# Designed miniproteins, single chains, continued (5): the designs that were tried, part 6

Each design is a single chain, and the fold is of that chain. pLDDT is the mean over its residues in the fold that is shown.

## One batch from the design tools (miniprotein)

Design m16175
Fold by ESMFold2-Fast:
Structure m16175 (fold): chain A 94 residues (1-94)
Amino acid sequence: IPLSELPEQVQALAREMTELRDKIEAGELSVDEALARMREMAQRLISPQLSAEVLAELDAIGASDAPDWQKKEQLVMLLTLARAAERQAAYSES
């Protein structure tokens, strides 16, 4: 589904999610910075259920005793899944 056919709000959030993932993978962000940005983005998701699920997963990652590299890997995976789910939700509403 072309991004240009999705609502402008969804397109903007998808670009921000991709940029955040790339910054995490490049080591440009700390775990705490990535968590804060992802919490802000989660609140902007179209689906309230998806927003709640992403926020719960972010809290679990933040509370975990896992090393930073593993937390960053989990955050990258969560971003990828959230972005795919958001696009699917937006398409279903179209």
Scores: mean pLDDT 78

Design m16176
Fold by ESMFold2-Fast:
Structure m16176 (fold): chain A 96 residues (1-96)
Amino acid sequence: GGAGRMTTPPQTVAVGGTAVTTSRLSSGHLAQMTLTVTSADGEVTGTAVDLGTGSTGAASTAGKGRLEDGRIAVSAVAPLPGSGSGAGATVLLEPP
């Protein structure tokens, strides 16, 4: 019960690059977030999906570091109502 969300750990992504994070939520469901870094300021676009329910949420920047060599450390959060909260994550970086 309650409102759920998925969060990612900080991950270093190229501006214009895409990252895929998989996390087990407190509900026991697996969730996946696909995000793209759209600016040097750490703005992101993307979606998370609860793979058990099909519920989706829009990703937004939760934290950012400094831009270094065209890459920025970002963390993201997406609401997933009814899914519980993410406890851990595996990060997969898509090649450009």
Scores: mean pLDDT 74

Design m16177
Fold by ESMFold2-Fast:
Structure m16177 (fold): chain A 65 residues (1-65)
Amino acid sequence: MELSEEAKKILEYLREKGPGAVVTVDELAEKLGISRETAKKAVDELVKNGYVEKVSDGEYRAVGA
């Protein structure tokens, strides 16, 4: 599966926060120094690959333990 560099950084951030941690698109954009649009695209890639699930509008968490 193909992941952008931003998606890989988001996965590292989620690993640091631990399993089941909920993050927002705004939090990811600020933490990584990228635009909200870029963060949304990267998170969408992770959702499509089954690494992350959408909890609510703008909120996401890692899939699995």
Scores: mean pLDDT 77

Design m16178
Fold by ESMFold2-Fast:
Formats: C-alpha cells, structure tokens, sequence
Structure m16178 (fold): chain A 66 residues (1-66)
C-alpha cells in the first residue's frame, strides 16, 4: 500500500495496526513483532494479520520517515 489508509481496513485490523504502531513507538519494539502480538490479542485471521502488517508498515513509513 503506497499510503497508510486506515479507514479502508476492517475495524479489527485497524485496531491491530493502531496498537502495533503505538507499541513500536513507545517501547522501541519491532513493528513486525508488535503486529504479531496485536493480531494474537485481537484474534485476527492469517489474512487479517497480513493486512495489518502491510498497513502498519505503511503507517510507519508515512508518519515516522522524515
């Protein structure tokens, strides 16, 4: 995804992305590990987890890149 558009995601996936990005920023956690943990906590399917990972990486690129 070229742009991190959270409004286009299912609510559970969007919540996983927000949680993962927050954990990565606040705790210095790897974004991939943060997405895995958030997906497990929210009970995401493998397909939803993949969407969350792509979206979280796009959000990090958009908001944390200079």
Amino acid sequence: LPLGDLSGLPPRVRQAVVRAVTEAILKGEDIDEAVERASEELGLSPEERELALEAARAVVDMHLSV
Scores: mean pLDDT 73

Design m16179
Fold by ESMFold2-Fast:
Structure m16179 (fold): chain A 95 residues (1-95)
Amino acid sequence: MDMALVERAAALIAQNPVGRHYFARRGVDPADAEQVRAWLLAEFRETVDRLLAAGYSREEALRLATQLLAGLLEILTGDPALAEAIARGIGAELA
């Protein structure tokens, strides 16, 4: 995953009231790109695990987790293209 994309997302999340509230509830500092990265990896893994437990195949779970993370990041950043790029990067790293 490209850390420059994570740093850009972290900055946008820090400026977005929805993103700040979401991360405050989770104890994640959006000004800390490493905390945001750790959260992205944990959130993706948890989503994949839940989908596998629900009976999805690994390939299906990875695809759906990528789509769900992209949608969440779009809400948190306000940037759909950045959200898609980060979600795909995480999906590729954890494939």
Scores: mean pLDDT 86

Design m16180
Fold by ESMFold2-Fast:
Structure m16180 (fold): chain A 63 residues (1-63)
Amino acid sequence: MIKPKLSREEIVELALHAAGLKSVEELAKLSREQRRRLATLIAGLLGISEKTVLRALEEAIKR
């Protein structure tokens, strides 16, 4: 799919798989720089903005 319609939860799950992480708690252990790089990668894969991905990751960490 070139432009998949994904929820924030699906974006987070994809990011965890791409980074080889098992949980949101491991995502929270990443540095801000590592999270930004991951957001850039996922944004490119999904064809959405890096800001949208980064916000989804940060909101997931917040619980």
Scores: mean pLDDT 76

Design m16181
Fold by ESMFold2-Fast:
Structure m16181 (fold): chain A 68 residues (1-68)
Amino acid sequence: GGAPSPEEVEEIEKLAKAGLLQDDISKVDRSMIRAARIALEHQKENVENGKVSEEQKKRIEEMLEKYE
């Protein structure tokens, strides 16, 4: 399929931050898992560009570990 929509990516990122996505990960559509991974990779780029704080960086790293 195509790339996930920006709206879908943002929604999945919010669910991941709340820990809600992790509870249902076995029931989550593969497209939603891919969208979450893409969202987290985009946030990683923002960290590398210095656009986020150290506290936000830690939160992004925790989310990336969940989708390793």
Scores: mean pLDDT 57

Design m16182
Fold by ESMFold2-Fast:
Formats: C-alpha cells, sequence, structure tokens
Structure m16182 (fold): chain A 70 residues (1-70)
C-alpha cells in the first residue's frame, strides 16, 4: 500500500528526469520517454509493489544511459 505509492512516486520522479535528459537529445526521444514512463506507471499500478520496483530499476538504467550520452 504505502510501499507501492512510494515506488510509483520514485518511478514518476525518475521518469521526469529521463524525459528532461531525452529532451536535450531531441523532442521525439522525450516523447518516447514520457510514453515509457506512463506505461511503467500503469504496469506498476496493476502488478503491485514488486512490479513497480522492477519498472523503477529499468527506468533508472534508462536514465543512466541517457545521461551518459550527454
Amino acid sequence: QEELRRALEELRAVGERAVAAAGQLGPELAEQMRAMTEGYLAAGEIGGVETARRMLAQMEAVLAALEAQL
């Protein structure tokens, strides 16, 4: 319950950072990152805390890869 909410809040925050980093590379990539974040949030809401934490870890990896290109 609270763990799921916290994981989804963290996922949203990392997703917003990924959208911002992608935006520096191009608007199409920023749109793709926004869609990916929305999909990951939806998956976490449906799958619960374990799924949300897996989505968070994947988004953190994506953010790190984007930041490495800047």
Scores: mean pLDDT 85

Design m16183
Fold by ESMFold2-Fast:
Structure m16183 (fold): chain A 80 residues (1-80)
Amino acid sequence: MKELTEEVKEAILKAAPKLSESVARKVAEILVQDFLENGFVSPETARKAVQILMDAGVSEDEAIEAVNAAIQVLIDHKRK
């Protein structure tokens, strides 16, 4: 559980390196929680994550890339 959140956080920071770790962790926790509860990240949760990143000063394109990278980590974890 903690390891998955850290992997998702690192994917977000790789796509948006100027982002603070606290904001990246918050977004990672939201995405991981939705994935663990529903088996996937809902479009509503993905949009919320993009908005949080944009509110933190990330461009829309970078925010979308960061959220997509985070979702890919979760998909890869599910596939094993």
Scores: mean pLDDT 82

Design m16184
Fold by ESMFold2-Fast:
Structure m16184 (fold): chain A 117 residues (1-117)
Amino acid sequence: MSVEELLELAYNALKDKDVDKAASYLIELYDKGYPLSEIRDACLKFLKSKNAVVAYGLFKSSFEKYVPKDKFANVKAVLDAFYTLTLKGDGTKNIVSCSVIVKVEKKVFSYLKEKFS
């Protein structure tokens, strides 16, 4: 599955408030080891026709403690992709509720903590 396909599946899961599916697709983005450039380019393309800024505002630096330094950039790229998806929709910010965003973030972080503990 391509990065673009995983982003679209994650976006649709977020819109459906399916926390488990959204988290699973984001975890798969990390686990398949896609190049950082590919993840970034897919995020920019996903927002289309705008000077897109990947949203990082909800990524907590405390998670740097759970992730090896050589993997930090990949984890950051996946989370930046996730937050970029929360800005997609009718062109309005955050079509996904804060409660859904927090639940997805918690599941992704639980996975990362277990994997790197």
Scores: mean pLDDT 63

Design m16185
Fold by ESMFold2-Fast:
Parts: structure tokens; C-alpha cells; sequence
Structure m16185 (fold): chain A 66 residues (1-66)
């Protein structure tokens, strides 16, 4: 979970949207409920979306802020 979150943040900072979305999705799938850290932030952002597409977009935007 956390390694995927870190890779998502790095890809987002580099401007690689495709890689950032892929890693953010992996982080969201492995986020523990009530967890803290990058994986939890990306997981909660993904879950806030009404659709899988909105969830991926929310996770990407959260990764860019980390």
C-alpha cells in the first residue's frame, strides 16, 4: 500500500499522469481503514468519488498535493 502511494506521489510530481493514476489505484486497494499516511490519503480520495473514474481523478489530485 504505502510503497504504491509513494510511487504515485513521485509520478504525479514528475507529471506522469498515467503512472500516477496506476499507482494511486494500487494504493487505494491496499489502504487499511482508519490508517494514516500516504496510502490512507490516496485510498480515502479514491473512495470519495461517485464512480471509478472520479475516484481515480480524486486520487491523482491527492497524490499531487503530497
Amino acid sequence: GEEAARKAVEAARAGDRAAALSYAGQAAMHTKKGGKGEAAILGEAALSGKSSVEGAQNAYEAARKL
Scores: mean pLDDT 66

Design m16186
Fold by ESMFold2-Fast:
Structure m16186 (fold): chain A 66 residues (1-66)
Amino acid sequence: SKEELIKEALELIEEYEKKVKELFPDPVVQRVAQHDLSELKEEIKKASEEEVKKIIEKLRRVLERL
C-alpha cells in the first residue's frame, strides 16, 4: 500500500539522518542534510505511490555507499 511505502521511505530517511550525524559531525553539513531531508519528507507526503518507490530506491543506493 502507499502507506507502507511512505513508512519505508521515512524509516530510510531516519537511517540516513543517523548515518550523516555519525559520519559528518560538521554542524553545517548536518544542518544542510536536515533541511534537505525535511523537504524530502514533505515531498513524500504529497507524492504518488510510484514517486515514493523512486525515492526509496534512491535512498537505498545512497545508504549502500555510506
Scores: mean pLDDT 82

Design m16187
Fold by ESMFold2-Fast:
Structure m16187 (fold): chain A 67 residues (1-67)
Amino acid sequence: SELEKRFEELTERLAALVRAMLEDPNASPAAREALRKAAEIAEKMLKSGVITEDQLREIEALLEEAG
């Protein structure tokens, strides 16, 4: 349940950053790539139904790189 809540919070942050990026014509290629990778990891976790701490940490690091 704690891992599920953390995943929910990270996917909400991901959605907000993607929305902000789409509205910013000057968004860096590095930021776009970081958000793409974070979305791909989140999608794999949703499809598998398995949430791991390592994958959550990877998403968090990618979101920090994008912000």
Scores: mean pLDDT 83

Design m16188
Fold by ESMFold2-Fast:
Structure m16188 (fold): chain A 74 residues (1-74)
Amino acid sequence: SMMDERLRELGREIGRIIDEELARVRAGEMTPEEGLARIRERVTALARRYLPGEERLVELLTDIAVREFQLELA
């Protein structure tokens, strides 16, 4: 369905955001704390655009992205 395609697209874009901010932290361009703040900001904004009115799901997706980012830096 169109909704399933949009959710898959959202997942790909979230993964891209995580990869970009991980690359910046690993290159020494920002601290892990700055990278985490960037992930929260970018993923929340993107998820709100894809899922208007779904604030609980937006928060869940943002928390999952933050945890993935933290695990990759551990």
Scores: mean pLDDT 88

Design m16189
Fold by ESMFold2-Fast:
Structure m16189 (fold): chain A 80 residues (1-80)
Amino acid sequence: EEIERIRRILDGAREFLENFEKIFGDFSLEVQIQILEQARESLEEAIEKAEKLGDHELAEEARRLLEQVEKKIEELRKKA
C-alpha cells in the first residue's frame, strides 16, 4: 500500500514535469516557482518514506525527480 502510494507520487511528478510548460507556462515566474517548491516538498517526503520501507530503488528514483525539480527552479529564478 505505502509503496504503491509512493509510486503514484513519482508517476505524478514525472507527468507534472513533462507537462509543466503546457499547464503552467502562462503563469507568472513566481507562481511557477511556488508550484515547483510544493512538488519538491512532496518528493522529499517520498524519499523519507521509501528509505523507511527499505526500498532504495524507489528512493533513488525520487531523488532523480527531485534533482529535475531543483534544476527547473534554478532555471526559472535565473530568468526572474
Scores: mean pLDDT 84

Design m16190
Fold by ESMFold2-Fast:
Structure m16190 (fold): chain A 58 residues (1-58)
Amino acid sequence: MALSKEQKELAEKYAEKYSEITGLDKEKIIKAIEEQAERDGEEKVLEQIKGLLESMGI
């Protein structure tokens, strides 16, 4: 992973929430985030995740 410790923690929180909503495996969600970050840039993707978490009250 190219993610920092803080970015990994953020991705993990999002994966937990998304897994609860969708029933998908948390590890698969984290992998999808990593792949998306590699394609679109990790900063941009993680900033979007942060916004989503804020919208969910976290």
Scores: mean pLDDT 73

Design m16191
Fold by ESMFold2-Fast:
Structure m16191 (fold): chain A 99 residues (1-99)
Amino acid sequence: MTYTEEEKKKIIEEKFPGLLEEEAKLLGLSPEEVERIRAMPIEEAAKVLTQKALESLPKTEELEEQLKEFIEKAEKYAKENPDDPLAKIWMAVVEAIKE
């Protein structure tokens, strides 16, 4: 099944309320950046947020281990739930982490 961008955003808001606002606060994003990200397709928004998070975080062994664990969990979720819009969002995040 194909979900619309509006349906994907609604699912994310229901499962992760305030996620964008919390991430924006943690990453020190301006209101203009938040509005720009909010206007993007959800998969593109997830990719951009992940890139900004990686640029802002210190490169430590702990972070590298956490990123590896996240990739493994995200890939497993996507494999088990290929039609879930969350699976596509998690794979966009994985792609951003890998490059």
Scores: mean pLDDT 72

Design m16192
Fold by ESMFold2-Fast:
Structure m16192 (fold): chain A 66 residues (1-66)
Amino acid sequence: SVGDIILEVIQELAEQGAVAGSEETIRKATELLVKRGIEPDVARELAEKFSAGALAGELAALLEAA
C-alpha cells in the first residue's frame, strides 16, 4: 500500500540521519517515493508533509484506505 511505502521511506531517511524540514530531505524523500512507484507530484507533496512532521494522521488515513 502507499502507506507502507511512506513508512519505509521515513525509516530509510531516519536511518540516514536526515534533517526534518530541510530542502535536501524533501528532495531525497521525493526521489525515494518515486522509486517506489509514487507519482512525482504526489511524492513531492508527501515529502513536504512528513519532512515537516505532519504525516502521522495522513499515514493512519492512507493505511486505513488501503
Scores: mean pLDDT 68

Design m16193
Fold by ESMFold2-Fast:
Structure m16193 (fold): chain A 95 residues (1-95)
Amino acid sequence: SMEELAKEAVKKIEEKKKKLEEAFKNKDWKTFEEIVKELQEYIDELNKIDPELGKKVAEVVQAIVMSLLYKSEGDFEKAKEYEKKAEELIKEIKE
């Protein structure tokens, strides 16, 4: 069902977000890049099944990456803004 697909997408986002945060903390940019590529492939597959869900997942991933990027630059205000955006988009996917 569409609800099951959305739940699986949220679970995958949360799992990959945790791995991105771990790679970021460890300054493991190779693993970070690999996870981003895996998420892009997942988004491409979602777009074939449910383009609206794929678009929302892409926006969540972008917000997560931007949050971590701003955190690395010491811009904690923008980092929080993008973190909040990611959380709001995840809630929208959950309904």
Scores: mean pLDDT 86

Design m16194
Fold by ESMFold2-Fast:
Structure m16194 (fold): chain A 88 residues (1-88)
Amino acid sequence: MEEEFAAFDAERPKIEKAIRELNTAVDAGDVEAAQKAARELGKLARESSPIARGVIDIAVAVTITALKNQGRPDLAEAVRAAYAEGEA
């Protein structure tokens, strides 16, 4: 538990920055920037501690759900696909 929290604390600045970049791109309606940010989050999730991965997964899921609710299913699918690509 403590080792996992310590690893997350070290990763937190990178994760927070990546999540902000995704949200900024999404708010701007920039599909290409949103896909790039989602791929970077997928890569971070793959390389991160279990706690950090959980935080990233939730942040991405919330963003996808919000986009669908805003009538942007195209951007939601683009983010989902790019995130999955980054995890591969």
Scores: mean pLDDT 80

Design m16195
Fold by ESMFold2-Fast:
Structure m16195 (fold): chain A 85 residues (1-85)
Amino acid sequence: MERIKELAKKYGIELSEEEIEELSKLPLSDRQLEAVFQVKALVPDADIVKIAKELVKTKGSIEGIKKSKELPKVVKDALVEVLSA
């Protein structure tokens, strides 16, 4: 939970309590969690919880993310770029 709040401040992202709780339940590595916040910073209208859930489902696989039907193309492209850095 504290790491989520730290990343929200670092990237200037406002989160609801519900979004913080949902993110805290997901088995994301520290690196994966930061990637989710980087994508939200690049695409402010993106659903941060959906990004995080897809990252868990695909286990960070670039190919899995590209094939996802849950995320808009702009969000998938941003996530692929962030994970490829």
Scores: mean pLDDT 82

Design m16196
Fold by ESMFold2-Fast:
Structure m16196 (fold): chain A 115 residues (1-115)
Amino acid sequence: SSTDEEIKALIEQLKKQLVKLFEQMKTASPLEREIALGVMQIMISVTFLSIVSLLHKAGYSREEIRKKIKEVVKEIKELIESNRDKMDQDEVDLLLSTLEDTAEDLLERQLKRLE
C-alpha cells in the first residue's frame, strides 16, 4: 500500500541518517557527541510520530499500530547495537531508552489525541 511504502521510506531515511551520525561519533569531541545524540533523539521521536500518524490515518487499530512500532523498534535497536563500537555504553543506553520510551509514549499519548 502507499502507507506501507511511506513508512518504509521513513525507516530507511532514519537508518541512513543514524549511520551518518554514528560515523561522525568516531572522531567527535565531547560537545559534538552531545549534539549528535540530541539530533538522533529528535530524529527517532519525529520518525516514530510520523509512522503512528500515518498508520492511524490509514485506519489501523491501536493494537496493529503497537505491533508495527514494536517491529520498527527491533529493527532500529539492531542498527544501534551493530554500531555500539562507535559509542560509549551510556550513549548506547540513552539511544535504546529513547527508542523504547518514544514508542510507548506515542502509543499512549498521541493515539488518544488523534482518536
Scores: mean pLDDT 85

Design m16197
Fold by ESMFold2-Fast:
Structure m16197 (fold): chain A 90 residues (1-90)
Amino acid sequence: SIRDLRDQLVGLLRSLPTSKDPTKQELQISDQLRQLVAQLSPDAAARLRQVHNDGLKRIREALEQGDIEKAKEIAEETARRLGEIVDEAL
């Protein structure tokens, strides 16, 4: 269901900063996002992609600087915003 895809995406994104295999987890996140976007309206899909891409870029920048706590903060904010977009589209 759309809710299951949302919950999986949100969970994967929240745990990305502490992942044992960040590259594999980013691939899983990309796959879940693709599946979720296919179930949404064009406007909701575009907003979801923008928030996700902006969030992922900021998480990567924080991790590259060794700031795991900042990466967790950005991941939580991004996950919350993605969940809200999907819930509003349902």
Scores: mean pLDDT 85

Design m16198
Fold by ESMFold2-Fast:
Structure m16198 (fold): chain A 76 residues (1-76)
Amino acid sequence: MKESIEWLLTQILATGKVEALLAYLPDLPEELARALVELWREDPQAAAKLVGAIADRAEEKGSLTAEVVEEVWREF
């Protein structure tokens, strides 16, 4: 599950489109979705670490949700 979440988020962020991320996580704040896409563009290594942390938290909670992404972003 963790590897699948990392792959999915990586594919979405690699599109460079905020709307692609919001299509998967419609409850995610648009400002946060934009910040994630910008981080991937500006610092892909930091973005990869953040994606790994999101995947870890999603695995612990049993699902990838907007809340999980928001929690990890706040801690990053």
Scores: mean pLDDT 81

Design m16199
Fold by ESMFold2-Fast:
Structure m16199 (fold): chain A 95 residues (1-95)
Amino acid sequence: MLEPMPAAEREELIKRAREKLEELKKKFEELLKNKSLKEAVEEVQSLSEEELEEEMARVRALIEEHRDDPDEAIQLLREAAELGLRLAEEAKKQL
């Protein structure tokens, strides 16, 4: 089980992850719509793979802690975690 975080820190983390992942989701959709797959993969790789992986780890931790919570933030974090995995799979599939 995860060590409990102060409510304020948890809220800030959720907000930051939500904003970051919304931005990535928007960029991914724009890339697929306006660019070739090769260009989209290159752009995704330039989005800082390390930073995305770090955020995904934190998002998964929050989802596990609040698994039964239907809060909007948690729902968004679940979608974002799936998006991150799909981005990684797409990058590996192409190159």
Scores: mean pLDDT 56

Design m16200
Fold by ESMFold2-Fast:
Structure m16200 (fold): chain A 77 residues (1-77)
Amino acid sequence: MKPLDIEEVHRLLNILLVKEIKEKGSLTVDEVNELLAKYVQDILDDYEGVKKEAEKLETEEGIEPISPDELSELIRE
């Protein structure tokens, strides 16, 4: 297996969170923590599958990674 790329992992997590924010309008800190735990586990279990899902979200749904500052503005208490 190829080793995990930390920069790619951060990018994947960003895309997956942006998808949830687009669907729900905003996320709470608790929802973000729950989703991050799930997505990290998904990446550890099937890294290539998560990469393909993120690529599909970028190409089919127009989801792009955003800056940490932009992401923090979309997260609520």
Scores: mean pLDDT 77

Design m16201
Fold by ESMFold2-Fast:
Structure m16201 (fold): chain A 86 residues (1-86)
Amino acid sequence: MSEAVRRALELLRRLGRSDLSDEEKLRLAAAIVGAANREQPLTPEELEVLLKAAVAYLGHPEAAAYIREHADESTLSLDELEALLG
């Protein structure tokens, strides 16, 4: 597993435990996956790991579809997301 994927998984876990709204969690989950892909292009297997983690941590069945549609909309880096989600 790449470092970018490990960082993204930890961020998705923190996001799921946050007190943010479901809408904010979906947007940030898409931003996290997009940031990981920009850091190092995700393999199909790595993408599926992140999508399954997002669905599990957020508890939202539409999370995978939302991320696939919106991941390219954010310019946030993994470093910026780590600072935001602390």
Scores: mean pLDDT 87

Design m16202
Fold by ESMFold2-Fast:
Order: C-alpha cells, then sequence, then structure tokens
Structure m16202 (fold): chain A 65 residues (1-65)
C-alpha cells in the first residue's frame, strides 16, 4: 500500500515536471532517476521527488549521465 502510494505520487510529479531525463526506474520503495542533462527544471523535480521519498520513508537515487 505505501509502496503503491509512493510510486503513484512520484509518477504524477514526474509527469507534471518532466525535464531532461534518460530513464526512471522504480523497484518497490526505491526510485532511481537517470538525468541526461542538468537543468533548473530537472533540479526542481529531483528536490520534489526527495520530499516525496521522505514523506513515505522511501529511497531515492539520482544518477547524472
Amino acid sequence: MEELKFEMETIAALGMMAGDFEKIEIKGNEVTIYVKKRSPVAEKLIKNAEEIAKKYGAKLSVHYL
């Protein structure tokens, strides 16, 4: 239940604030965002996703390509 809520909120945030992302990988309570190009939009999205992760006690990892 908590995993599904975290996943849904993360997907919603990413859909609304899509930036320069190569790939997003979700595995249970772990989300990995692969950033192809750094931009102000991408940085805002990452911070928003970190807040969502804190809210649900989930793990967020960011990889810059």
Scores: mean pLDDT 68

Design m16203
Fold by ESMFold2-Fast:
Structure m16203 (fold): chain A 94 residues (1-94)
Amino acid sequence: SAEELEKVRKGVREFVEVLLTSPDPVALALVFLHELLKLSDEEKRVALEELRELAAQEKNPEIRRLLEAIIDIIEEHLKTGRVPSTAEIMARLR
């Protein structure tokens, strides 16, 4: 529903705000990626749209790099249907 998609957008925005103040942004990004991978394909696409907008506006280069890595992982997952392993995700977030 439109309400469920709006909750996804809000969740992405809240995640990025928490990420900016996190002592371990890589670990938080890993947890967030696992949650994103559980969503429907439509919800994943909505999350990607919001992540792209936030990444484009991000001034912190390390946080922007993490957001871009998350975007690339989810885009590849949607294109291939393959779920990346935790080890593969960690290698791409570092």
Scores: mean pLDDT 86

Design m16204
Fold by ESMFold2-Fast:
Structure m16204 (fold): chain A 87 residues (1-87)
Amino acid sequence: SGLSEEARKEEIQLGKDTADKYADKLDKLVDYAVGDGSFIKGILENPKAKNLEIVGVDISESNLEEAKKLVKDPRVTFVNSSVADAF
């Protein structure tokens, strides 16, 4: 939250562009600042990410709740940053 609709679209596009560069070269990607999940949503929309495991981390539990509503995909695990040992 707190982003304009334009900023959210830019984050989704950044996720798609990141997946184009890296998603078929990695087994796992960790996002340490999930926010509302728009970046991860963009990654998931790219076909190169079909086999990519994604871990989204945020210190804000409210951000993780928003991200979990936006992103409901079995490739994604969300972790509160207080559980850093989960990596």
Scores: mean pLDDT 81

Design m16205
Fold by ESMFold2-Fast:
Structure m16205 (fold): chain A 95 residues (1-95)
Amino acid sequence: SISEVKKRMEEFLKRAPEMSADELREEGQQLLDYIEQVAKQLSDEEKRQLIGVLQDFIVGLHRLSQELDDERRAAVGELVTRLVDLILRIEQELK
């Protein structure tokens, strides 16, 4: 569900300052895999809602990246790129 996606995103942002770059990549990938699974079960209206949630998460990740070292900032940047790609794929499925 979208509410579960939001909870997982919130937990990721809370834990991220204590994660290594490798942990950020691994947990970021797990979160992306979960979001993609959820997206496949959503209606077109719910997919539009999910896009907004993903955009808010990208803003949160950008704020987080300002407080991280270069290695962890790069890991977060990779996650942002993958989230943008996911948003574009979902938008292509919508009209």
Scores: mean pLDDT 88

Design m16206
Fold by ESMFold2-Fast:
Structure m16206 (fold): chain A 94 residues (1-94)
Amino acid sequence: MEEEAIELARKLGEKLSKLSNEKQAELFEWAAEEAGKLDEPNAKEAAEILRAVAEMASKETLTPEQMERLALKLSALIGAENALKLLKEMEEKL
């Protein structure tokens, strides 16, 4: 599952360049809200990381390597299964 989340995050990073920075920021803001709703001890921390990523995305497009690192951090905070589900839902919005 963690490997699947990392691979999907890399693919998302490749597709993000097709979106405006504003749309990328909106996508990560949505992801932060969804992560914050999880019944996980570190859900708020995951949401804060995603909000910080949204602010960065508003100024510059994340690289596939940055997306892989994000997937690793999310997997550590909310579990690989929740991270993978969130990334899949993000891909569906592209």
Scores: mean pLDDT 84

Design m16207
Fold by ESMFold2-Fast:
Structure m16207 (fold): chain A 69 residues (1-69)
Amino acid sequence: MSAAEREALLAEYERLGEEVDRLGVAAVLGKTPKEEAVRKAEELVRLGRQISEELAERAERTLRSVKAL
């Protein structure tokens, strides 16, 4: 992939990660089902796999954390 494509994917990965964190906090507070955070974390894993093994692994750790809520 080009450097510009990689930069765009990294920005999307960071934004999606922030959304997962917000949904996780909302689930702990009882404001939303944890399944929403799980769904977004699964999207983060798919996106991470497109970028690098390290980001995919980080996303999988995030997914495990939200599933444990």
Scores: mean pLDDT 83

Design m16208
Fold by ESMFold2-Fast:
Structure m16208 (fold): chain A 89 residues (1-89)
Amino acid sequence: SEEELRELLARLGDKVAELASDPTVPQEEIGRLRDRLLLLETMYENPENFEKVAEKLGLDEETRKRLKSMTPLEAAQWALDEADRLLAK
């Protein structure tokens, strides 16, 4: 649902902020999660702009295909799971 997606995006944003405040987390990993958050927000608010944003962020064709095959909820959960994995270290 839209409410579930908004909650997952908010949680992802919070986890990205937490990771960004941890000096042991690689900056490249934080940047990758920030790019993912932007793409997920685009999928939710302006889905017609997904391809343009993905291209500007330099996402490869396989990653773009994977994201497009997912629902926004599935894509948000995938990013949240990645953030949780980084926080668990």
Scores: mean pLDDT 78

Design m16209
Fold by ESMFold2-Fast:
Structure m16209 (fold): chain A 68 residues (1-68)
Amino acid sequence: SKEEAREKIRKKIIDWLMRTQGLDRDTAERLADQIVELVEKGELSDEQKDVLVREYGISREDIEEIEK
């Protein structure tokens, strides 16, 4: 579902930001919510979506599910 895909994307972004950038959870959650909103609005480039797949481990199927 769109809700399940959204939560998977959000969690992977939070985990990546905390693990690789050393951000606290509150900051990581705020940034993840902003990135998820950009995905949902179709505001990310194909290159930026490739980064989400490659670096964050997000599936293209989940990205497509929340793009509307």
Scores: mean pLDDT 85

